# Ledger of designs, part 4: designed miniproteins, single chains, continued (5)

Each design is a single chain, and the fold is of that chain. pLDDT is the mean over its residues in the fold that is shown.

## One batch from the design tools (miniprotein)

Design m16104
Fold by ESMFold2-Fast:
Structure m16104 (fold): chain A 71 residues (1-71)
Amino acid sequence: MTIEEMVEQALLGLEFLGVKPEDIEAFRKEVEDAIAKGYSEEELRQVIADAVARALGGKSVPIPAPEAPPA
């Protein structure tokens, strides 16, 4: 897969797990910054994995539990 495809899959995964849009945006910016710095595909893969783990780690406690879906 291309780095672009990996980023899209990671974004979908974070959204599926209910990570806040702000944290998804932070993830996107972190990867974008690494790409701008000219990191290799292997290094970008590590950055993506680390950023995903960070976003998930920060959301390990499900404190905002919506009881009713906003429709």
Scores: mean pLDDT 70

Design m16105
Fold by ESMFold2-Fast:
Structure m16105 (fold): chain A 85 residues (1-85)
Amino acid sequence: MEELLEIYREFVRFAAEVASKINEKLKENPDDEKVRKIYEEFKKFMREALDKIIEAVDQGNLEEARKIFEEFRKKADEFLKKIDS
């Protein structure tokens, strides 16, 4: 259970950090289509990942939770790189 909770907490922290950075740029330039598209793509990905991580935690499936978290971290890094370019 503790390892599953740690993965879930790290997922939430990661999601919040990425969302915060994207939102900062969106607030500065709300008409920036690039940032807006990244934000929409991130929201969609985050909803899907959140649903999957909750299911894995509910099932006690540590292996699945780790896979979801790893995929989320890679995708989050891609979003951060997109907003910086």
Scores: mean pLDDT 79

Design m16106
Fold by ESMFold2-Fast:
Structure m16106 (fold): chain A 109 residues (1-109)
Amino acid sequence: MMEKLIERIKEEYPDLTAEQIREDIEARVARIAKLFVEELGVDEEEARRRAEALVIGQIAYALGVEETEKERKIVEIMKEWLEKAKKAKDKKERIELAYEAGLEVEKVL
């Protein structure tokens, strides 16, 4: 899935190389994983996996990548997460919801 998303991003931003796109995704994953460790106290490896799955889901949703049943399930998870996030009472609840969304996407990947 990641390689397909990188190619779709490159179609939207043709001046970017696949390597630059991959590095930007990795930086975003690292930033989100750090939030999961610091705010939720989860294991670094678990935080990284959930953050990576969440970022994959966010990109698939943003680009409308719904060609397979797996892709449609991921986008549905993102839609449900975004709706719940709007109703979150504080920053910690938003981060908990993001972690749960990443976990649900990982199960589908």
Scores: mean pLDDT 86

Design m16107
Fold by ESMFold2-Fast:
Structure m16107 (fold): chain A 123 residues (1-123)
Amino acid sequence: MTPLERVVYNLLKKEAAGEVAPALAGDEIDTSTVVGRILDVLSKGSLKEQRLLLRGIMALTPEGAILLAEGKVTDELILQAFEVLKRAIRKVAEDEGVPEERLARMDQVFEEGYKKLKEGLGL
């Protein structure tokens, strides 16, 4: 686990404890939860909203905060932050015992969000 992935995982586990399973409980993702709002931004949000969320994730480490302050964040680093957020949420969902069919639905949302972000960045 990278330092950023560990920080994101620990933050989600602390701030969104028990919220991942409820976010996936219905036919639609529950946006009243922190995880549901993150998934909504990543799948349906504008490029600006996706970038703001992922820059916020990067700022959780000293290294990421320095890159942001120096204007050195590349579009490739934004895509890496997306993959970190995806892995951290997936791990929390597994820890909460989310069933495979709901994990597959979440994985689809992440795939749609990643494609949208990558296309929006021109990568």
Scores: mean pLDDT 78

Design m16108
Fold by ESMFold2-Fast:
Parts: structure tokens; sequence; C-alpha cells
Structure m16108 (fold): chain A 69 residues (1-69)
């Protein structure tokens, strides 16, 4: 679905921005969460499961935001 692809692309940008901020702050755990989520989400996309990819990225964003507080 185009709507799911648009949402995934938007969330992917947010995850990348949070990962860059985490790198600048030296928060290793947040960087690792982002890298793991990117790998898992990519696998879900390859398998055609866009909803699962979105879920993975959303969970990672939530965890990273908590670590950056």
Amino acid sequence: SMALLEELNRLGRELRELAERAKELGIEDAVKIAEEAQRKATLAVVQGDLERAIEIVREAIKKIEELLK
C-alpha cells in the first residue's frame, strides 16, 4: 500500500535523525537499538510485511526517545 510506504518512509527518517543525535551524544545503547531496528525492518520489507516494518521502527523510536531524555 502507498499509504504504508509513505508512513514507513516518514518513520525511517525520524529513526535516522534520532540515531544521528544519539551518536552526537555518545549514547551507545540508542545507536545499537536504531541499527538493530533498521536491519529487522529491512528484512520485514523484503518479506513484503510493511506493517511489521512500521511496528519495528515505531518501537525503536519510542525506546530511543526515552534514552535521549
Scores: mean pLDDT 89

Design m16109
Fold by ESMFold2-Fast:
Structure m16109 (fold): chain A 61 residues (1-61)
Amino acid sequence: SYYGAGYQGGKEIVRHSPSPEEARRRLEEAIRNASSRLPTPEQQQQFIEGARRGYEEELAR
């Protein structure tokens, strides 16, 4: 699912970023780029929601 893809992407951003500042920057970039890569607004929203949740959950560990 697009949500699941976003969720894993958000977690990977946190895991592989050298700093919290870089992780936040990469998440913002991924969210901005979702609109150009996904064909529908619903798919874009699902991906973005997933990415934010994966990011927040991985930061909270």
Scores: mean pLDDT 82

Design m16110
Fold by ESMFold2-Fast:
Structure m16110 (fold): chain A 90 residues (1-90)
Amino acid sequence: EREKKLEELKKKIKEILRKTGESGDLEKGMDEAFELGKEAGLAGIPVEEVTKVAFEAAEEAVKEGVVSEEEALAIAAATFQGAYLGAKER
């Protein structure tokens, strides 16, 4: 259950990373990642688990050459910020 939700979250984050790498639109990527993180936090997924998945997705995307390390870190950080806010508003 939670593992499946985290796997789906990771896939969505990797898609944001891929689109950001292709478009160069970091602001849009960060906005999408923040909203995705917020939804996960509001749904009760622990912030530490969302953070782990976001940074794992970022590391994999950088390793695959689809996005820069700087862009990937910004996307992962935005996802964390969203999750933190979502958890606080829950």
Scores: mean pLDDT 84

Design m16111
Fold by ESMFold2-Fast:
Structure m16111 (fold): chain A 79 residues (1-79)
Amino acid sequence: MPVEEVAAAARAALAASGVEVTAEALNPDAGEVFLLVRGPSAEAIRAAAERILAEVPGVTRVEVFLSGPTTAGLRITAA
């Protein structure tokens, strides 16, 4: 799946979970999407990341880098 489609699907899953995307970076050569997010809690952000892994076709890994109690970076890897 193109990284642009993965990013769009991931944003939709995050929005459904009340998690806002504040920045996006795409690395098509690596099959990676990096999102900066803000949500109601770290637990909500982690749950949204698990949902991306379960529901977005082609996603093989989601890494969560907490930067505060309500903020994180997500690295999404797609095959």
Scores: mean pLDDT 85

Design m16112
Fold by ESMFold2-Fast:
Structure m16112 (fold): chain A 86 residues (1-86)
Amino acid sequence: MVEKAKELVKKLFNSEELAEAMKLLYEGKVEEAKKVLEEYIKKKNPEASELSDETFKTIMLSIAEKLKEAGADEELLKKIEETIKK
C-alpha cells in the first residue's frame, strides 16, 4: 500500500522528495518527513525559510487530499493524517 502511494506521489508531483516524505509519515517519522519536505521547498525556492509545524501539516494534508482524488488508499492516508497530528 505505501509503495502504491509513493508511486502515485512521484507520478503526480514528479518529486522523489515528496514520495519519501509520505513514506516517512506512514512510518510515524514526522521530524524526518518535515526535513525532507524542507529540502524539496528549498529546491523550488532557495530563499524559503524553515517550515513551521503548522505550515508542514497544511502542505502534507493538501498533498494527501490530492492523493485521495487520484485514488490512493484512504486507510493509508488516514494513518498519514494521524501521524501529522501526532
Scores: mean pLDDT 74

Design m16113
Fold by ESMFold2-Fast:
Structure m16113 (fold): chain A 95 residues (1-95)
Amino acid sequence: GTGVLVLARARTVEDAERVLGELARLHAEAQERGLSAEEVAKRMQELLERWKREGLIEEGRVEVMPTEEARRRFLEAARRREEGDRTLVALSYGV
């Protein structure tokens, strides 16, 4: 299947948690509505642009890739966050 990966660097740990909360809400909505990877990528890109304007993140990117690759890269980022990289934000979506 086609997946989406979002990666972002928040300015603070508090900002990272806020950004992750918004991404979790988008993920839940996308799963409930059966949104395509392309639609989710567009929504994630819109969120990144807003968070950049609000000063919540320094950088971020959205990439469309195979679902298994998106999942692997998400798990790597999640592990880095658990090991102390608490301003790193990542989420994957795949159908």
Scores: mean pLDDT 89

Design m16114
Fold by ESMFold2-Fast:
Structure m16114 (fold): chain A 96 residues (1-96)
Amino acid sequence: STIDGLLEVERLLEEAQASLQEYVRTADRAAADNALQLLGEIATQAKKLDRSHLAQLAEKARQAIQDGDLEAARLLVEKASLIVRTELHDEKERSE
């Protein structure tokens, strides 16, 4: 379902944010590689859910990490998380 897919995207975004925070703190490349993988999964799932804007934000965040712009990556992940939370809230309101 769309709700189940958005919940999975929210979970992946939380994991990506944690990996980015660890990379900023430690400079550990494994944390960066994990964040890149998670953002790729987010883009794939967002495309399956017909959420092209979310997929675009995930791809831009991935590019920002590759460019070394970790602040831009953080802001893009935060923006994607806000969009997902807003849509989940709207879907919950319609279900109640």
Scores: mean pLDDT 86

Design m16115
Fold by ESMFold2-Fast:
Structure m16115 (fold): chain A 66 residues (1-66)
Amino acid sequence: GALSAAASAGSGAAQTMLAQGKEATPESVAREALRVARAAGLDVSEEDARIGGEIGLKSALAGRGA
């Protein structure tokens, strides 16, 4: 669904930002997740992107060593 797509896109965005030494915030990750999901032809809302982005960011941070 839209949340799963947004979470996947958010995780990828967060990983990229963190790898580049940038701060990945829920807001920036949600914005990028919305862009990627819509580019893929998925009808996601800003709210879906915010929630999915938070999930994706949490997943990306949990997968990285401190």
Scores: mean pLDDT 76

Design m16116
Fold by ESMFold2-Fast:
Structure m16116 (fold): chain A 65 residues (1-65)
Amino acid sequence: SEMERARRRFEELLEALRDKVEVRRLADGSLAFTSKTGSPSDMLMAMGLAVEAELLGIRAEVILT
């Protein structure tokens, strides 16, 4: 299903980007993503993770460093 594919993509991306993107759960249950290095490339990766989270119905935001 679409949701199963989205969940798989999200989990694989989290694993692949663990050294580049920091993930935080906020008090309202939403997720915040930020780059660990501050590079533009890692920021784009954080934005990609936020999009994949939204496809799973999870509210997400990107924090610029």
Scores: mean pLDDT 79

Design m16117
Fold by ESMFold2-Fast:
Structure m16117 (fold): chain A 68 residues (1-68)
Amino acid sequence: KFSIPQEVLDKLPEEKRKKAEELNRKYQTGEITEDEFVEGLNSLNSKEIQDYLKKYDPELAKKIKEVK
């Protein structure tokens, strides 16, 4: 399973970091599906997370939708 590294999380603003950490935890524990995890990441609209995904998990990055 994909996991957002702490180094990336530490670069986020506090509000986005808390939400990203919660999404990461819930996805790792199986509390949310991959689709729910992707939807949560889309709501964050974080360049740090998108850039990391494009570099290390390009297939998952393709599932990230444009924010309306």
Scores: mean pLDDT 73

Design m16118
Fold by ESMFold2-Fast:
Structure m16118 (fold): chain A 73 residues (1-73)
Amino acid sequence: MKVEVEILEQTPTSVRVLVTAEAPTKEEALEAARKAAEDYAKSLGGEISKMEYGVSEEDGVYHVDLTALVKLG
């Protein structure tokens, strides 16, 4: 399993992130991406205001691209 968090946009009051996850099953990839987004938001003392994701599969590997907007306090 591979999980990566990228900052797409940062302002003084919010951070928009892209979480990418790869796993042998859709369920594992989705869970990993959601957990990474939630953990990242908590590490900033922020909260997720909205979240969107897409899922694709190639050669038995599921790829999840999850975009989250984290609101800073």
Scores: mean pLDDT 83

Design m16119
Fold by ESMFold2-Fast:
Structure m16119 (fold): chain A 110 residues (1-110)
Amino acid sequence: SKYEEMLKIAEEMLKEVKELYKEAKENKADKEILEILEEVVKLLEKFVEALRNKAPYEEIMKILQEAHEKLVKAYELALEKKDEKMKEIVLKMIDILNKAQDKIEEILES
C-alpha cells in the first residue's frame, strides 16, 4: 500500500533525525534548542504512528508541517545564539524532512 511505502521513508527520516538529536545533546546545545528538537522528534514519532494507523493524508502532512515549523524556530534561535554547530545540525534536519516530504508527495501522486 502507499502507506507502507511512506512508512519506510518516515522511519528512515525519524532514525536520521534521532541521530542528529543525539549529536546536538553530545555537543551540549543550549537547553532551549534541545527542548525544541525534542518536540520535533516527538512530532516525527507521531507522524510514523499516524502512517501505521493509516490516518487521513491531510492529518499526516499537518504533523510534518508542524515539525518543519519547529525546526525553523530552532534555526532562528541558533542564529540568535550564534551557535554555528546547532545551525548546521538544524539545517541537516530540515534537509532530511524536505527530502522525505518530496518522496512522500511522489508516492501520493503515483
Scores: mean pLDDT 89

Design m16120
Fold by ESMFold2-Fast:
Structure m16120 (fold): chain A 94 residues (1-94)
Amino acid sequence: SMEEAEEEIERVVESFEKLLDDIIAAYKDNPQLAERMANQFLIYVAKEAAEWAKSHGLDPKEVAERIAKRLVEILEKRGIKVDYEKLEKAIEEI
């Protein structure tokens, strides 16, 4: 259901924030690599959410777009630049 999708999105967002902080800490001395790793992690999570949505009879692109929007806000709040071109291509491939 859409309510179950919203609950799953919130769980995924919370997990993403914790792991993102670990990535930032691990690559503290290489901010460009931290940015690339963070963007790759965002795309990975969006694709995984799409597969979850597909297995539950939901629109995989719609769920991926919803999650991506939340994850983008998290990156931007932490001062990490979002690779919008790679993100858009990844969502189109779903």
Scores: mean pLDDT 85

Design m16121
Fold by ESMFold2-Fast:
Structure m16121 (fold): chain A 59 residues (1-59)
Amino acid sequence: MPSEEERQQMIEKIRQALIQSYLQFGMPEEQAQQYADEHAQPLLDAMLIGRETAREQGL
C-alpha cells in the first residue's frame, strides 16, 4: 500500500501520461491538463485495484 506521498508521485506520473495522450488526440493543452487532473486519481485507484486483484493476497 503506497503512502500518501507515494500516491501523489504516482498521480503526477499518470497525469503526465494522460496529458500526453490527450495532446496526441488533438486536445488543447489547458483541457488536457484539466482532464488529466480529474482522471489521474480515478485511474490510479483502478490501477491499484487491478494490482491487488492480480493473484495477490486477495484478502
Scores: mean pLDDT 71

Design m16122
Fold by ESMFold2-Fast:
Structure m16122 (fold): chain A 71 residues (1-71)
Amino acid sequence: MAQLKAAQEAADKALEELKKEGEKSGKLKEIQQQVLDLLTGQIKKGQAGSGMSDFDITLLQLAKQKIEESL
């Protein structure tokens, strides 16, 4: 339970930084789409059994979900 809350909080902070950079550059949607592609690739690698913990995979999935909800 504590790990899930930590993952959620980290995902929130990452999304806030992405929004900040997106607003600064005027390319928020473009940056969000690029990050979705990167997150999808990282989740896929983690699920393929290459050195990622369940916690790391959950964190990436939460970040991806939040970005998708903001599109």
Scores: mean pLDDT 71

Design m16123
Fold by ESMFold2-Fast:
Structure m16123 (fold): chain A 91 residues (1-91)
Amino acid sequence: TVAELQAQVEEARKRIPELVEELVENTTVGEVEGAIVFLTEGDVERAQAIAAEGRAAGRVADEKEKEEYKERLKEAMEGAIDRQAAAALAA
């Protein structure tokens, strides 16, 4: 039902901030796969690439640059969820 889909979308969105912190602060990237049902393989690959850039920025000394990559990663994940939810609702 539409209510079930809305509940899944809400749950996925709540998970995004935790995943962003985990990906940028840690090297464990495999755990993103399957964590959000709305992410495709391409979305996961993009998220991992952005996270890797954020980790690299943190190593070369700018916390603000690292924060910018966290924002980009959050937007990418939210966009993926929105696209998949819109497609499901239009079915």
Scores: mean pLDDT 74

Design m16124
Fold by ESMFold2-Fast:
Structure m16124 (fold): chain A 82 residues (1-82)
Amino acid sequence: MELREKLLEKIDELVKKGILNPETAEIYRKFLEKASEEEIEEMLRAIDVFQKLVNNEKVPKEEIDKAREFFRRVMKELGVDE
């Protein structure tokens, strides 16, 4: 099954829940067009961490930090900083 499609569905769900604004979601969708399978899997794990947090599930601090660092790198790689 296509990992990219699963990620797109999760991104849309986060936008519906108000966790991601539409502009940030569009940036992530553009990243997925150029992303390797390994990067797609990393993003899927990062999104799963956020999903668990909004469901008030216990998530290790290290996993939360990795998810935040991943999204920060994606934004920089796409030149969104300036």
Scores: mean pLDDT 73

Design m16125
Fold by ESMFold2-Fast:
Structure m16125 (fold): chain A 104 residues (1-104)
Amino acid sequence: EVKEILVYIAQKLSLDENVSADAAISAFKDAIPEYTEEELRNMSVEELSKILAELFKEMYEKNANPDEEQKKKFEEILEELKKSKTAEEAKEVFDRLLELLYSK
């Protein structure tokens, strides 16, 4: 399940001309450098979702200049991500985060 989420995120980001799959993988490694692939595979979806929420918060702050309203919406979606218990839930929340992150 965890690897399925990571692959999904990488594939989604690789479809954006401004973000490559390598950049996504690098960002993941930078955000969770203490975890091996084996540890990630054995991690619960809930634990990974919390780590992903922090990663996406950092990406949003770095790559966007959000106003207060956009930031509040983003934080709400991050809280939903932290509550994800399955790969499908995490993927759906990620799609919403990605849409908000790259919205004009």
Scores: mean pLDDT 66

Design m16126
Fold by ESMFold2-Fast:
Structure m16126 (fold): chain A 83 residues (1-83)
Amino acid sequence: MKEEKARLLAETVVRAERIYEALAPLGEAGEEEAERIGRELLIETAARLGYEPTEAGVEALVAEMAADPEAVRAFQEAYAALR
């Protein structure tokens, strides 16, 4: 199941990055909107994986994965495949 967590987190990060790339050229308002959407997507992913639906839940998910070299590797492989 760590591979599933890594994949879902990678999908969320890539989606947030694509939204930022699309909106940042619109200026400050676009950057703020992209950051808001990215934060909401990360919180939703954390909640779907059984963490709290908060920024603290996102931090807990990231910390748990960062502590596991196999989870980090799975995330990097999934992230690279989605770019």
Scores: mean pLDDT 83

Design m16127
Fold by ESMFold2-Fast:
Structure m16127 (fold): chain A 70 residues (1-70)
Amino acid sequence: DEKVEEVLKKYREKYPDLSGEELKELILNRLRELARLLGLDPESKADLYRVARVGLGLSKEGFEKLLERL
């Protein structure tokens, strides 16, 4: 997915010293924080997909591909 590559490039450029696993944790923690701010459940996969769409512009499939590449 084109948008997955854009998100990966943006995060790798912003955090060049982080490993893939550290970037994955950073992204997941930011989405959980956004979920809490929006009154959603940070432990709900469905709600994390919602905030990934809003925060990263990714579909469910795109978000899963992003996590697989990290």
Scores: mean pLDDT 81

Design m16128
Fold by ESMFold2-Fast:
Structure m16128 (fold): chain A 88 residues (1-88)
Amino acid sequence: SPVVPASLVEEELMKELGLSRALARAFVKRVGVERAWLLLSTLRVMEELPELAAEAERVKALLRQGRFDEALALVERALAEHFGRTLP
């Protein structure tokens, strides 16, 4: 498991994805520190891939709107379609 403090994950969600502090905290509370950090890492990889960059932007937009379950479903679908796997 990554030894990442919740405060660092919250700051990265705000900085990288444009979430408010309240949304960043709500997301970490909803999915946990490990899954939130994994999502950040996954979105960074998706942004580097031309075929997934648009999906990464859609996920970020959903997260900024507080639509967490829809954002997570979109990530899992994109990963399944591209890599044949889902987020753990």
Scores: mean pLDDT 83

Design m16129
Fold by ESMFold2-Fast:
Structure m16129 (fold): chain A 62 residues (1-62)
Amino acid sequence: MEPYVVPGAPEEVNRHLREATESVKKAFENADDPEKAKTYFDEAVRHVERARELARAAGLPL
């Protein structure tokens, strides 16, 4: 899975989106271990929420 990025978004937003993509990938790779998968998924959610906050502060329609 290639990292999801928003063209024209601040680099900080795209950095968090790339980190979220990597965390989702790791959660998927550890799907057989629910506890480990959950920790990676929670990390991905945290990065997406932070990216959304930063994007909204920059005036992006997210």
Scores: mean pLDDT 77

Design m16130
Fold by ESMFold2-Fast:
Structure m16130 (fold): chain A 103 residues (1-103)
Amino acid sequence: SAAVEEAKRLTGETLRRLEEAHAARDIERMRALYEEFVEQLIKLGVSPVEARALAALVYQVASQRLSPQEVDAMIDALKKALAEKGVKLSPESEAVLEWIREG
């Protein structure tokens, strides 16, 4: 869907911008980018709980040198934590996670 493709695009843009801010050691910009991504996901129809969790994951991936196995473990832990809270992942949320896993 258009919202799924938009979620993928926003994830790629946000990760790139966070990596640039991290390289510049601009913590204030990283926080602003986190908040902007949360708002963008909510506007796409992602719940606030999902949006904050996904943005936190993107922030962690951008600020750490993670192996593919570590990224997979973080995604699995996120899905488990949301499921335990009764949160069902939207297709947009799944698209964000898939983009992080692949790229």
Scores: mean pLDDT 88

Design m16131
Fold by ESMFold2-Fast:
Structure m16131 (fold): chain A 85 residues (1-85)
Amino acid sequence: MAAFRELMAEAEPRLRRLEEEYEASKDPERRKELLREIARIVLGLMARAAEAEGQVEHLKELLELGVEKAEPLVAEVARERLEEL
């Protein structure tokens, strides 16, 4: 399996583009959509890395915190990842 570093490198161009668009956007609805996509990518990478390192339980705790404190769309993505683990 690829190391977290390799997984992050593969996703980095897309993640940076989404982050830049999020910071530049003045539309709340567009910002929510972009945040959801960013969360989906980041949580996916974290889940794959945690599986490789045997740290799934720690990741579950972090995802649960994300569900509690995130916007509804971001919370939905975090919950999807929790159910996958």
Scores: mean pLDDT 65

Design m16132
Fold by ESMFold2-Fast:
Structure m16132 (fold): chain A 68 residues (1-68)
Amino acid sequence: SALAEALVARTPLSRSQANALAGLMELHGIENVDEEVLRALMEALELPEELFPALLATARQIRAEHLA
């Protein structure tokens, strides 16, 4: 998925972590992934909080590209 590729390219996530997070974001609908949803998904996948700003920025960019 475009989101998984962007996550691997722009964050220190492994391919498996990026695929898992992208899958959960797409299941929610990328347009519905706000800060609270992203934090909940990160907690579910046990991703470190230090990655939050990079993950949020990447999700927002993909959302903007998809909705443009």
Scores: mean pLDDT 81

Design m16133
Fold by ESMFold2-Fast:
Structure m16133 (fold): chain A 97 residues (1-97)
Amino acid sequence: MKKEAEKLFEEGKKYFEQGDYDKAIEKYLEALSLYHKIGDDKGKARVLKGLGEVYFKQGDYELALKAYLVAKAIYEKIGDEEGVKEVEEKIEEVKKA
């Protein structure tokens, strides 16, 4: 399942880069489900950050903020200081939009 979750996460990123936000969300939610089943908190946080980026590009700032705040809470829980900083920067971008 971990390799499959990683593949779905990378597919989500590729769809996001292509501007296919609906497919990006679909792949990210599938990856999130698999990371949740295997207990991979870092994987969950990465997907939630990706979902926040998609919602931000769609102009859904409320959903973007919610996704980033959940990702931040997970990064704080696991002691990932770099992950916390990255999502804090994204939260500030949402506030300026």
Scores: mean pLDDT 88

Design m16134
Fold by ESMFold2-Fast:
Structure m16134 (fold): chain A 74 residues (1-74)
Amino acid sequence: SEEEKQKILEEFKALVEEAKARFPELAPLYDWLLQEMELAAETKSVEELKKIYENAKALLAEVAAAEEARRAAA
């Protein structure tokens, strides 16, 4: 339903804001990812959007791990 899509977008926006607070230098990347998620919500079913959301959460975790590793190596 549209209500479920809106809930997914709101949850993702919260994750993006947390990520931007943690890594402000990556804000443009996080803003782009949010925009892509919003575009997907316009064209995909709730089931497909849930799968995209799980992939986006995994990507956020990978980006955070990579940035932490980069900082540790510097």
Scores: mean pLDDT 82

Design m16135
Fold by ESMFold2-Fast:
Structure m16135 (fold): chain A 98 residues (1-98)
Amino acid sequence: SLGEVELPEAEELRQMEANAAANAEEVRAAFEKAGKLEKYEVLVKIRRIILGEKVSDEEIREIANKVRPLTDEEFEFIKKALEEAAARYARIREEEAA
């Protein structure tokens, strides 16, 4: 069971983005040294989707399948979670811009 997945809040997402930008080279090098460069690329793409990057269903499935093959039910769950996270982040960004 995947349980209840707590999605990052907007402040956490901004902190993650700032930390990723500041330490991108070091973080990437750590994943590469561990032989997990593909996992790092997947995490970077997931973060961009949550931050509001528009991606196709095929791209979401391809990203997820780099970790493991997904069932249709698992794909729909992940897609919905990403869409809900992106929508929450967009709302908070709009409120801060006002």
Scores: mean pLDDT 60

Design m16136
Fold by ESMFold2-Fast:
Structure m16136 (fold): chain A 73 residues (1-73)
Amino acid sequence: SMKYTVTVVAFERGPDGRMRIVGTETYVFDSEQEALDYGREKGQEYAKQGLTTAVHVFDEDGRPVESFVLEAE
């Protein structure tokens, strides 16, 4: 089965105005849709905490499949 890796990176804006990584999660799924759904769910959780989230999905060859950003609420 093809494997998909989702990386969820949470950012906050520091006092210097620069975005800082405050959390990173990586998970592997058997489908692209499951990886995307997981990334979106985690991004929404971080957005509710006041964090901006970047979600990256890669296939088993390490090729980027999709990426999106969820802004802080």
Scores: mean pLDDT 84

Design m16137
Fold by ESMFold2-Fast:
Structure m16137 (fold): chain A 57 residues (1-57)
Amino acid sequence: DNPAEVDARNAELAAKATEIRKELEAMSEEERAALTGRTIDVADDGQVAQAAAEAIA
């Protein structure tokens, strides 16, 4: 019903995913593994989006 709000939230999630990706790339592999407990595929947009959604919630 509110496409502007939905679009804004989608944009915010995309921005969050980009920031999380940038931070993960800045971290060493050792630090990333310690944080996630498992290797996440940074190229897998689905996994990055899920991590971003959990960070926002």
Scores: mean pLDDT 65

Design m16138
Fold by ESMFold2-Fast:
Structure m16138 (fold): chain A 78 residues (1-78)
Amino acid sequence: HMPKTLIEAYRLAFERLKARSDRDTFTVEEIVEAFREVGYPLTPEEVEALFDPNKDGTVTFEELEQKLAEMEKKAAEA
C-alpha cells in the first residue's frame, strides 16, 4: 500500500539525496538514510520493494525521478 504521505516523504528524501551527493547513483542504504533523515523511516526491504525492483542494490537518480513521477500519477488517478 502506498499512501499519499509516502509520495511527499519520497520527494523530500529525493531532494536530500540530490543535495548531498555529486553522484548519479545511490545505494539502497543511502535511500534508507535519506528517508530516516526526513522523518519517514523505511526498512531496507521496503526501499528495495519500492525503488529497486531488480534488487541490484543500486538506484540511479533517473530511476528515482521516474519512480516519483509514477507515484504522483498513481495518486492523481486514485
Scores: mean pLDDT 71

